Designed miniproteins, single chains, continued (2). Designs and how they scored, part 74

Each design is a single chain, and the fold is of that chain. pLDDT is the mean over its residues in the fold that is shown.

## One batch from the design tools (miniprotein)

Design m6724
Fold by ESMFold2-Fast:
Structure m6724 (fold): chain A 62 residues (1-62)
Amino acid sequence: RAEARIASLEEVLENAKEQLEQLKEKKKTANAEEQKELDEKIKAIEEGIRFVEKRIEELRAA
């Protein structure tokens, strides 16, 4: 009953992790001002990843 929802959330999680890695790579060559903007975006995506992971865990427990 939860497998399809979990699969969809796992796809969202995979895409978010890929975007996160791209932002981290961009940060390596960024100046201090750009790094602050990238840090904010990275933090937002990391929070989103934690939210999706928690949802997957809840669905697996149900």
Scores: mean pLDDT 82

Design m6725
Fold by ESMFold2-Fast:
Structure m6725 (fold): chain A 89 residues (1-89)
Amino acid sequence: SEEKKKIEEKIKELEEKIKEIEKKIEELKKKLKELMEELRNLPEDAPISEITRKIGEILRVIGEILDLELELKKLKEELEELKKKLEEL
């Protein structure tokens, strides 16, 4: 049916979007690890401005990860709802 085809297409779109967000989260987590290692490796006499800048970058990346994880949760909930609708057809 037309309805079944539309739901199947929307499921595929959500699955692809979920994969893209999961990949972005993985890339951001790698970047976070690199930034934390950079912060750890700063010399003891590093200027406060450099330390503050690195901390700011770390906090920004953490914020991006949290936002993406929230979006991922919502998309996974939508995917489960659509799968349930498809099974009822």
Scores: mean pLDDT 88

Design m6726
Fold by ESMFold2-Fast:
Order: C-alpha cells, then structure tokens, then sequence
Structure m6726 (fold): chain A 75 residues (1-75)
C-alpha cells in the first residue's frame, strides 16, 4: 500500500541523513517493489532517488525522497 511505501521512504531518508547508504538502498528497493504495481509515477520517483543514493549524491537522494513522500500525501 502507499502508506507502507511512505513509511519505507521516511526510514530511507533517516538512514541517508545518518550516513547509512546501504540500509537506505535496501529500504528504497522495498518501497519500489511495493509502489510499482500501485503507482508507476511514484515507483519512477523512488527509482531516481535510489540512483542518486547509489551515485553518492545523498543530498539529491534526500530531496527526491522528500518530494515523493509529499506526492504520496496528496493522493
């Protein structure tokens, strides 16, 4: 559900802020798998956040995750 996706994305953001990129990437992958069948748009945003995190751009990854959470709150 989108509520579960939102919780995973918030945990991923917290992990990135703590410097735990490995934990964040696992949470992002879980969120992506749950979001994909429900909303392709949200899944795409999650994928972009994961790509930023893998590239080491933690600031961009955090911003993308925050934006995705805000988008879910509008649905």
Amino acid sequence: TLAEVRELLERAREALEAGDAEEALELIKQAYSLAKPVSPLIAEDIERAGEAAEAGDLERAIRLLTGTVQLIDLL
Scores: mean pLDDT 85

Design m6727
Fold by ESMFold2-Fast:
Structure m6727 (fold): chain A 74 residues (1-74)
Amino acid sequence: MWLELETEAAMYVISAAVALLTKDYEKAVEYYEKALELLKKALEAAKDDPKMKEILENNIKALEEKIKELKEKI
C-alpha cells in the first residue's frame, strides 16, 4: 500500500535530517535517495487518488531539488 511506502520514506527523511545536523552531506544524500525511491513507488501505487498523487509529486520534486543542492556541496 502507498501509505506504508510513504511511512518508510518519512523515516529516511528523518535520518537524512540527522545526518545534515552533523554536516554529513554524503550520508544525507544516501538517505534522501532512499526516500525518493520509496516516494516514487508510493506515487505509482496512488494512481487512483488525485489528491495524494499531487502531494507525492510535490514532495518528490522538493526532495529531488534537495538532493541536487547537497550533491553540489560534496
Scores: mean pLDDT 80

Design m6728
Fold by ESMFold2-Fast:
Structure m6728 (fold): chain A 80 residues (1-80)
Amino acid sequence: SKEEVLELFKELAERVKALAPEWKEELDSWVKYLESIKDEERLLAYARAALAFLRHAFADDPEIQALVDEAEARLAELEA
């Protein structure tokens, strides 16, 4: 559901901010944008794009890569 996708991304953003606090403002902006999306398909597309971006931006951070892996797996379950 839309609420579960939003909760997933909010949880991910908080965990990433704990490891990379310099990203707080950008991650908060992404969450706020996600909350503004009314269409579930658009929300899912944006969530996937945001996960792909985090994977690329933090390619050298194994802790954040693990968080992205977990979020991708959970998002796939929500899309099924």
Scores: mean pLDDT 83

Design m6729
Fold by ESMFold2-Fast:
Structure m6729 (fold): chain A 76 residues (1-76)
Amino acid sequence: MAEAQALAAGLRAAVAEARALLPSITDPEERALLEAALPLAEEAARAAAAGDLERALALLREIEARARAADAARAA
């Protein structure tokens, strides 16, 4: 329980920080990636708050996969 609540709190804080940074992101591709990731991070935070760590981790892995794919495309 405590672990799930800690993860939920951390994810909510990260989402809030990302939302605050969004207007300062001048790269439209990076901004679009963050905009797409935010709903998944919010869903992960809700899942963690409900104690569903499996769902929260699956959503975080999806965000990670999208970030890696974007980094690979930008490096090319």
Scores: mean pLDDT 78

Design m6730
Fold by ESMFold2-Fast:
Structure m6730 (fold): chain A 84 residues (1-84)
Amino acid sequence: MEEKRKKFLEESTPLQKAILLETDAALYYMEAAVLRRELENLVKQGKITPEQAAEIEKRISELEKKADELVTEANRYRQQAAQA
């Protein structure tokens, strides 16, 4: 639940927050990698149009961007932990 995740982040140390955000980023990168493989297979089999392929590529880019934002946030918390 989103509420429970928010409370956990509020109560966690900076290092714990960094680890959680890095874990979430890894899951988004994994989802993007799986989707890219599925796209490549669909294109190879001729089962997808160029327009559909472009929409899937857009979703992959959005997932990778989300993961990059989470990594950036995690790095900020790691810097806070290093100062303690």
Scores: mean pLDDT 81

Design m6731
Fold by ESMFold2-Fast:
Structure m6731 (fold): chain A 86 residues (1-86)
Amino acid sequence: MTFDEIIDKLLAAAEKALATGDPAAKAEVSKYLLILRIWALMNNDEESLKLIEEIEAAFLEALRTGDPAAKEKVKALAKELRKLAE
């Protein structure tokens, strides 16, 4: 599975979790965030780690508030993370 595929799966799980509140989708978000964090730590990539933490914070805020701006922030930060991996 490529790094881009993990980000795509994270975004799909996040969209499902935010739309449905499905606990399985929330668990998938946590799983893919953990995989991305492990990758960043192993590569000593502090910039990617910071973006991953910001994605998690935006996702948790979107879950708590339903704010469309927080949902869009998740997508924007994921796009920035993808650029660092290329």
Scores: mean pLDDT 83

Design m6732
Fold by ESMFold2-Fast:
Parts: structure tokens; C-alpha cells; sequence
Structure m6732 (fold): chain A 85 residues (1-85)
């Protein structure tokens, strides 16, 4: 059985991997058409959706879920900013 900390780490790892893949898609396909703010808003929304899904799949508590969402959104923002620099 996974510990509660291992469940949170797994959710974060899976969301971060998704964000990394979507950042590559943004660089190749969307960067030409959207502003930095629009790209950040897009990826934050997607990161939040995936964070919610993974948290539900792993049975995280509401408090753990909010931490994963916040971390996912922050990571998505940072990834877009770094990709555009």
C-alpha cells in the first residue's frame, strides 16, 4: 500500500510530466499565435484539470488535492515563462 506522501508525490510527478509534454506542444504549435498571458492561462487550466483527475484517481484528501493543484499551476506558469525566454 502507498503512503499518503507517496500518493501526493505520484500525483505531482504525473502532472509535472503532463505539463512538460504540453510545454513542448506550446513551443512547437501555439507560441506563434498566443500571448504569454494566454499561454500561461491555457497551461494553468490544463494543469489544474489533470491535477484534479490524478488526485481523484489516487484518493487524495481535499487538503492534499489543493496542494497538488497549487503546485501544478505554479509549475505550469514557470514552464511557460522559461520556454518563452
Amino acid sequence: AMTEEEKVAKALGEVMLYVDQETLYIEKNLRKYLTEKELIDYLEKKAREVALEKSEELGLTPEQREKVIEAAESYARAKVVMALE
Scores: mean pLDDT 85

Design m6733
Fold by ESMFold2-Fast:
Structure m6733 (fold): chain A 65 residues (1-65)
Amino acid sequence: SELAEKLLEALKAGDLETAQLLALELVSRKQYEELLAVAREASKSSNPLSKKMAQGIIRAVEELL
């Protein structure tokens, strides 16, 4: 989805504020599978900030399941 693509772009850019807002929007829409897929992809990033944010999203979503 466009929302998932924007989240991945924000995570790759290290834009944590935008990434947080987009992740919350995906949660509000119950798009957990898309959110987890993007976060797992971003967790493989060479950018430490993107990796930490992605890992945080994975943990938060797993707590909601």
Scores: mean pLDDT 81

Design m6734
Fold by ESMFold2-Fast:
Structure m6734 (fold): chain A 70 residues (1-70)
Amino acid sequence: MRVPGTVVFRSREEREALGITDEQYDKAVAALGKAARDAGVSDTEEALRAFAEQHVIVIHEDGTVTVEPA
């Protein structure tokens, strides 16, 4: 499934409503963080939020998580 990158900043209740498991959420946070670091994005909440707004997170059927431009 494809979800907004900003899902990493949503509450647990909002993530559960989207059908995202805790394991999928942890992988999404790790994948987005890695993509931001690889892109040279500053480790600040403002910079990470802006990066998340420009990207989507793809949760694959095999449990793999990838980050793509929005």
Scores: mean pLDDT 80

Design m6735
Fold by ESMFold2-Fast:
Structure m6735 (fold): chain A 81 residues (1-81)
Amino acid sequence: SKEKIEEAIELLEKAGVRMVLNDPSLAEEVGELVRKAVEALEKGDIEKAIEYLKKLKKLAEEIGDERAAELLEKAIEILKS
């Protein structure tokens, strides 16, 4: 539903902002992945959006941002439901 897509976007944007605040050197990479995920969600391409969210979650895990990873996992689960 549109409501689930909007909630997923809010979660991924919160995760992206958090990751950039914790590591500003990631601003370009995180920003590009967030933008691509939002574009996919707006087009209704849920499968492609989940792919970008998984890439963001892996990056969050690599930098040790457990909270960002949790937010991204929640977004993925909402989109799969």
Scores: mean pLDDT 87

Design m6736
Fold by ESMFold2-Fast:
Structure m6736 (fold): chain A 63 residues (1-63)
Amino acid sequence: AEAHYRRGLELEREGRLEEAIAEYERALDLDPSFMAAQMALALLLTRLGRVDEAQRVGRRYRP
């Protein structure tokens, strides 16, 4: 989980935003309670104008 989260952060720095989304989703698939990955995914989706998807992140990965 943590390794995928860190990879997502690196990809965001490189501007590879869709790949960053995929890595955050993989982190949450391994650990649905990973708050840092949930926040990062929701914020990134919001920046991309995908607000409905950002709002669903918390519901999809509810502990």
Scores: mean pLDDT 76

Design m6737
Fold by ESMFold2-Fast:
Structure m6737 (fold): chain A 87 residues (1-87)
Amino acid sequence: SAEEEKGKEIVQKTTDELVERLEAQGNFELAEKVRDMGQQALKKIKNTKQGKLYAVTIEEWVRLETGEISPEEVLARMAEVKRELRG
């Protein structure tokens, strides 16, 4: 469906951009993990809202793993995204 395709496109674009950035930084191990997370997400996506949620989840996980954000900031961001997507 168009919604499923759009959801997959969002995750693919997000994971491609994250992988390119991580590889440019020399973080090949984290880049491989992002690729794996993206592939698993693509198997589960059925619509655009799910694509957006998976994309944000992967982005926030990368920021947590690189020390760019705290666990508390991740929880706050995920709560905001879930609220937006539920409406």
Scores: mean pLDDT 84

Design m6738
Fold by ESMFold2-Fast:
Structure m6738 (fold): chain A 74 residues (1-74)
Amino acid sequence: SSMEKELDKELAKIFGEVLARYRRGELSPEEALELLAERVREKMEQLGVPEEEIEKLLRRAREAMATVIADLEA
């Protein structure tokens, strides 16, 4: 649906912004995960996404970011 595509686009935008700040040395790994979670939650709540769906999106986003950070620090 168009809403699912919009959610994916917003998540990708937030993820890319946080990762770019991490790559510039502006954020620690913990700060990057915390900022990602905060921004995803705020945007999803603004868009009226149900809490259950927000929790699923946060889990996936955190797992993806943690994996990327671990790979960068390997």
Scores: mean pLDDT 85

Design m6739
Fold by ESMFold2-Fast:
Structure m6739 (fold): chain A 88 residues (1-88)
Amino acid sequence: MEEVEKAAKEAADRIAERARQIDPSTAPLVKPLGELIARAYFASPEGARIAAETAKGILAQHTSPEVAERIAEEMLRIAEEIAEKLKK
């Protein structure tokens, strides 16, 4: 449980950092969404894909659809990297 919580926070921080490089205005929103996606991925990659679609919709209300899609894709990529390390 502690490892999962720490991994989710690490993923959220990396996702927020990446979002700042793409569009700094999304960073405050991306942290909680990134944590949600990471937790979903640790439970199920399919669940994370569904959660990422939801996050994309939320982000699209605050940034462009193209930026929202790119950030959602990066959320899944970072969550996958962290999940791979968590499994070991």
Scores: mean pLDDT 79

Design m6740
Fold by ESMFold2-Fast:
Structure m6740 (fold): chain A 65 residues (1-65)
Amino acid sequence: GSMEELEKELEELQRKAVRALLEGDYETALRYAEKIAEILKEMGKEEKAERVLKSTREAVERLKR
């Protein structure tokens, strides 16, 4: 798909990840973060992909505490 379609998919996945975190579904939130990271890597944004994974893991850790 186009770069525009990938950005749209990222926004949708980010919304789903946040919803999963708020619902306490940490496993689903992490799965969405993995998908987001894969798309970002395809776009050549490796550093951003790593930040998304790290921030999601940190959010899960905080919410579990």
Scores: mean pLDDT 82

Design m6741
Fold by ESMFold2-Fast:
Structure m6741 (fold): chain A 57 residues (1-57)
Amino acid sequence: ALPPRVPLRRVADVLGVTVEDVANLLGLDLSRTKSITRAQALSLARLADVPPAALAA
C-alpha cells in the first residue's frame, strides 16, 4: 500500500524523469514541498503508463 504522501524523488525515479519535471507538471515550488499526495502520485503514474505498484516498492 502507498503511504499518504509520496516523496517527489520516488515519483520522479519511477517515472524516469527529474524531480524538477514533476514539480513543473504539478505547479509545485520545490522550496515549499518535497512530497505529493498518494492520489497525485497515482494520477502521474497512470499518465506515464507506469503501474501504481511501482510507487509502492
Scores: mean pLDDT 76

Design m6742
Fold by ESMFold2-Fast:
Structure m6742 (fold): chain A 60 residues (1-60)
Amino acid sequence: MKPIGIVTEDFKAKTEEELTLKKGEIVELLEQMEDGKLLVKSLKTGKTGLVPASKIEIIY
């Protein structure tokens, strides 16, 4: 099972590579990137993108 995270704060994408997420959304962690970013998949929308690791709490 891939690690699951919860969004701790609203995040709005600033680039096409980033994913807009709302506080309380559940994401699947796909990959840990450099510069403190995570590649995640939203379980709500099925979309993938980069999010600052500071906005995600890993719960699994």
Scores: mean pLDDT 80

Design m6743
Fold by ESMFold2-Fast:
Structure m6743 (fold): chain A 80 residues (1-80)
Amino acid sequence: MFLSREELEKMAEDLKLSEEVKKLLEELYDVVEKASPRAQALAEAELGVIEIELAVNPDIPEEKIKKRIEEIKKRVEELT
């Protein structure tokens, strides 16, 4: 089950993500919502990894987070 839009917004708020990262997550959500169940599961798992990584190292550069979200989006699009 992929995260709801509200759960995604809460995650972004809890992790104190920038508006730019939140926008990328919304773009990812729009792609994942239309994707296969397999692609949705992949996106959820990868977002979970990012959440853990941010909890362990909150000083991760925003550009690295953005690149990872873009990579997830690309993989989801390839699986759709």
Scores: mean pLDDT 74

Design m6744
Fold by ESMFold2-Fast:
Structure m6744 (fold): chain A 69 residues (1-69)
Amino acid sequence: GAAAALQARVDALLRELAENPNLTKEQIDKLYEEIKALMDELARLDPAHREDVEATREAVEQFYEELKK
């Protein structure tokens, strides 16, 4: 369904963010913003799994803060 498709997109963008060493700071920032937007949409569409979405959001935030250094 829609929630599963959004989760797959989040996972794909997280993989790009984690594994592509050639990303510019601007591209990293853009990917992070897109991931946040998709996660907000996922939490809205699938409230039964909101806790899982929040845990992933915390992990993504930590990853992004490390990449900004």
Scores: mean pLDDT 77

Design m6745
Fold by ESMFold2-Fast:
Structure m6745 (fold): chain A 79 residues (1-79)
Amino acid sequence: IDPSLVASGEELKEQVRELAERAVEAARAGDRRKATALLAAARLVLIAAVNAGQLSEEEARELKEELRRAEREVEEILA
């Protein structure tokens, strides 16, 4: 694998967190479609990072909990 073509684990963690935060912001703005798309993107990045072995077990667990919290917030805002 060419390292220049693969994001670092730290960059992937930041990407997941940013997407989750943007999803909650989109939900607060009333943009259900954007919020759902951003959450889906965050899940895909997390799954890809885990599959690539770029996250430790602890890092993966923490990100999963953070994403679950963001998903719950989006659902509550859009309910």
Scores: mean pLDDT 79

Design m6746
Fold by ESMFold2-Fast:
Structure m6746 (fold): chain A 75 residues (1-75)
Amino acid sequence: SSLKNQGGLKISTGLLLEMSGEVSLEKYKELGKKNPEKREELEKKGEEEYERLKKRSEELIEEGEKLIKEAEELS
């Protein structure tokens, strides 16, 4: 069903955002090593981006799982 496909897409998007958050966190840590004077600011930006993407990831995964469950109940 379209609901099951939409749910799967939301879960996949959520997982990609989680990975993107991890990549951003590591990128800002590396940037901080290259710019010691701005390390604290850069690490804080990385942590903020990570938390933002992680929260959105969790929301999308939850929404996707609900859509899949509804599709199964309607079948």
Scores: mean pLDDT 87

Design m6747
Fold by ESMFold2-Fast:
Structure m6747 (fold): chain A 74 residues (1-74)
Amino acid sequence: GESLSQRINDATKENYEKALKEAEEVAREGLESGDFEGALERYREEGKKQTPEEAALAEMAAKLAEEMLRKILE
């Protein structure tokens, strides 16, 4: 059977992958609209309406999107 550590690691990986996918979508919206700050703010505000866990995920995704946009625009 799987260990508790393995299950925690899998959950962490899944949360990171979800944040990464949402970050890619936010970055794409920012690039298409030309309003990067507006796209990030909209995503963060949506996250605040959820559970604390989803709000944390939204903040992680927003920071990943900011980093992606920075690298694309360099």
Scores: mean pLDDT 71

Design m6748
Fold by ESMFold2-Fast:
Structure m6748 (fold): chain A 112 residues (1-112)
Amino acid sequence: YEEEVKKNPNNADAYIKLGREYLARGEYDKAIEYFEKAVKLDPNNADAYILLGEAYLNRGEYDKAVEAFKKALEIDPNNAKAYELLATIYELRGDEEKAQKYFNEAKKIKEK
């Protein structure tokens, strides 16, 4: 949490924990700030990009959420959660064809 960040300012996991606390409180601006710090410190952490995308999604910033989830998939192409969240965004945007494509990708990963 805040003390952990102060003790470990170069530890991406400390920022992820703090970001999750703000996300849980509905403080999406602070969650985004800390997840951005986490991905800057550890640019190969797919989970941090998923959390960043979820924070953007909760703010209704769909384009930024899509970019974050696609970055997570570049790092971990078998991340079913990233595909499910992309499908959710495209459903919310009314793009049923893209929503269905991403939902099917998530389903294939879960079945294997």
Scores: mean pLDDT 82

Design m6749
Fold by ESMFold2-Fast:
Structure m6749 (fold): chain A 71 residues (1-71)
Amino acid sequence: GSAHHKRLLRAIAEELRAIGDLFDAERALEAARKAGDAAAIEEAERRIREARERLRRAREEIEELEEEEKE
């Protein structure tokens, strides 16, 4: 079997985890804004940046794997 399928599944799993983390961070930001908690706002914004970077990397990995599949 092709190792590409296993790598693709791992990249997709990381994309899904990053999407989930982004949703959680955006929800945390909204809650922090409602509470007026400046420290919590800053932490949530940091988590959003980290989740976006992970999502970008996961999508780049998927794109690279798609290029490898062209025969």
Scores: mean pLDDT 85

Design m6750
Fold by ESMFold2-Fast:
Structure m6750 (fold): chain A 74 residues (1-74)
Amino acid sequence: MKVVIPESLSLEVKENVIRMNLRYLEENIDNLSKEELEEAIKALEYAIKTYGEELPELAKRAQELKEKLKKKLE
């Protein structure tokens, strides 16, 4: 799949938004309901699929967080 990003600054803004969302989930993991955990896992899977090639470090962090959320559901 080919994605055109207008400029590097747009990617940096997207990176910052993803970093903020990952931090929020990490800080609030113990306070999330089962439904919120399931929605967070879906959002992380979408982020990994969409931004994995452009932002591999964030995709790795999202993958690690997804595994932690799955363990919380157990």
Scores: mean pLDDT 73

Design m6751
Fold by ESMFold2-Fast:
Structure m6751 (fold): chain A 73 residues (1-73)
Amino acid sequence: HMEEARELLEKGREALKAGNYDEAVELFQKAIELDPENAEAYRLLALVYREHFGDREKADELLQKAEEIEKKK
């Protein structure tokens, strides 16, 4: 299951590089569904919301979630 989440994360990064932001969001959301403790997926979602959609509030919420996950490690 963690391997599938990692593959989705990689595909999401490639979509992000190509400017396919909606596809990147879907792929990162699927990665979170398979591995809810994947802090990197939350950080990448936050990056898209902040830099492409201009939604800083949503980005901050996602970054807070990533920090909570990392504090437990």
Scores: mean pLDDT 82

Design m6752
Fold by ESMFold2-Fast:
Structure m6752 (fold): chain A 74 residues (1-74)
Amino acid sequence: SLLEQARRHLELGKKAFEEGDLEKAKEHANEALRYAGQAVLAHPDDEEVREQARRISQEARELLKKAGLSPEIE
């Protein structure tokens, strides 16, 4: 699912950040934001999807801030 892809990318981004690979962390964090946003668009009235996507997006944005970068999406 789109949410599982978002979660996968968030985990990969966190791992990359721990390994000191800021560019890979940024790439995966932005992928997590993209998939989370797509999941919400695919299920606009699903509060469970919206809640999970919000959590993933929050963690991805915090990861980008730690890497010294801004999110690519709103």
Scores: mean pLDDT 81

Design m6753
Fold by ESMFold2-Fast:
Structure m6753 (fold): chain A 84 residues (1-84)
Amino acid sequence: MIEEFEERLKELEEKGLEEKKIKLLRELIEEARRAREHLEEARRRYEEDQSREALLELIAAELMHNTLPSILEMRIEEEEKKLE
């Protein structure tokens, strides 16, 4: 969940994670939020126009929405392990 990533970022900041890395992770969280918005838009378009183009857009949006949280999890976990 995106809110959980923000909370974990705050904990990393408290543990002394470099500001530049915090900014990078924050940008990735914003990209994950955008992916969610794009997914909702793509779903609406596919409901109105069940064309192949709309389907491909939906598939791409679903991939981004599912993939970005996994990348965030991996990146945040990596930084958490470095501060153990």
Scores: mean pLDDT 81

Design m6754
Fold by ESMFold2-Fast:
Structure m6754 (fold): chain A 60 residues (1-60)
Amino acid sequence: MLRFEGEFDSIESAIGAALIAIGEDPRAKVSVEGTRVTAELPDTPAGREALAKLQELSAK
């Protein structure tokens, strides 16, 4: 299981990141609290792609 926790620049960015992660792998478990996103992703190619997207977006 892959895990991600991060904060984003805005509530819109956090929601966008969560939607992108779910879009990459519908099995992703994502929670959004304001600008904070927490995700649990399956250790699959799709889950790794979702994790990479979350990490990329949180770096801003």
Scores: mean pLDDT 77

Design m6755
Fold by ESMFold2-Fast:
Structure m6755 (fold): chain A 69 residues (1-69)
Amino acid sequence: ATTTITAEAGDEATTVTAVSDSLGVVASGAGEGSPFVVVATEVRDGKAVVTLSGGPAKRTLTLTLTEVD
């Protein structure tokens, strides 16, 4: 399954796409044109955790994605 979520930090927004498979979850970058980049992906307690970093304020955003498949 594919999960897409939008994260915002101040006036900045980014979209992250995560794809689940039989080996877990793979997150593929922040959306095109986003000032944020994916720096880490992991599965924690049955949830995919994606860490983003970037933007003019050099913010770090952590997104938790719940997969049902």
Scores: mean pLDDT 51

Design m6756
Fold by ESMFold2-Fast:
Structure m6756 (fold): chain A 78 residues (1-78)
Amino acid sequence: MTEEQRRLIEEAEELVKKAEELRESDPEKAVELYREAAELYRKAGDVVSALRAEAKAAELAGDLEKAKELYDKAKELL
């Protein structure tokens, strides 16, 4: 793993933490943060974490079918 990939993953993890804290108080902001984290995970090459972050965003946005599809895809790649 490169220094750049490590930094992207750490930044994505902090965004996920912030999104988790905002889930009840500001769900719209939490959705944005999960999507941003997913982009950073993709740039780092962590496809599984990217799919999980996008699934959490979909779930919080009320798209439960898309969330399930994304979680299933992440599980298949494990």
Scores: mean pLDDT 84

Design m6757
Fold by ESMFold2-Fast:
Structure m6757 (fold): chain A 68 residues (1-68)
Amino acid sequence: EEKALEAVVQAVGLFLSLPDPPREAIDALVEAYLTGNYKEGLRKAAEAARQAGHTDLAEQIEKLADSL
């Protein structure tokens, strides 16, 4: 649980560092926090990052999800 929550918080920080973070990624991470579906939320956020053209960020978030 602590590791999963830390991963979600880290992912939020990474997205907020972007000048135009994809809203669907932030929404997925907020939903993960509220529902406890951390791994699924991280996967959805990674997909949103990839669709927005942030492929390097998507790979980082996918690795966070895979670590859970």
Scores: mean pLDDT 80

Design m6758
Fold by ESMFold2-Fast:
Structure m6758 (fold): chain A 60 residues (1-60)
Amino acid sequence: MSSAERAIEKAREAYPELVEWWKKRGLPEEKAEKLAEDIVESFENMVRAIERIEEENRKK
């Protein structure tokens, strides 16, 4: 299991909490769900990019 894989799993587990957090800020449920989805997807892409950089640094 890579550190990136664990980070992505944690982000996915946080999806319901992100939706609830945005709803408490006055966003409609549909918009809260879309925004939470976009945040999780962006985080996943960022984590995968970091993993690639770490792999390159190990190869030298």
Scores: mean pLDDT 78

Design m6759
Fold by ESMFold2-Fast:
Structure m6759 (fold): chain A 62 residues (1-62)
Amino acid sequence: MHAVEFIERKGPELTPSEAASVITGDALRLIADGKDPRPSIEAARELLRAMEGPAGEAERAA
């Protein structure tokens, strides 16, 4: 969750691929520890949606 907020602030400077890579790394680390990676995966999806752009995400609110 916090990772998404951090990356969102850098959104204009970070590509969706870079942001997804960072969150994927965190999820992989959680899996190695036997913890639940789903929050990190969901955060990555939300970030990718947000980074699609305001025109595409303007009506994309849940």
Scores: mean pLDDT 61

Design m6760
Fold by ESMFold2-Fast:
Structure m6760 (fold): chain A 69 residues (1-69)
Amino acid sequence: NKYLEKGNKLYEQGRLEEAKKLFEEAIKEEGEDNIEGLVNLGRVLAALGRLDEAKEYFEKAAEIRRKKL
C-alpha cells in the first residue's frame, strides 16, 4: 500500500501530521479493518502526545485481530 509506505517514511522523518494524514487515507481506502493502518495511526497519535486517541486505535486493531482468530 503506497499510503502506508509514504506514511512510514514521513513518520521516520518526524513529519507526524503528514504521516497521520497518509495513514488516515490508507484506512479510508482499504476499510476500517486495516490493522496495519490503525496501528500506525495509533503510533503517530502517541508520538503527537494524543495518548487517549492512540489507545482507541490500538484497541480497534486488537478487536479486529481477535475476531479474525
Scores: mean pLDDT 81

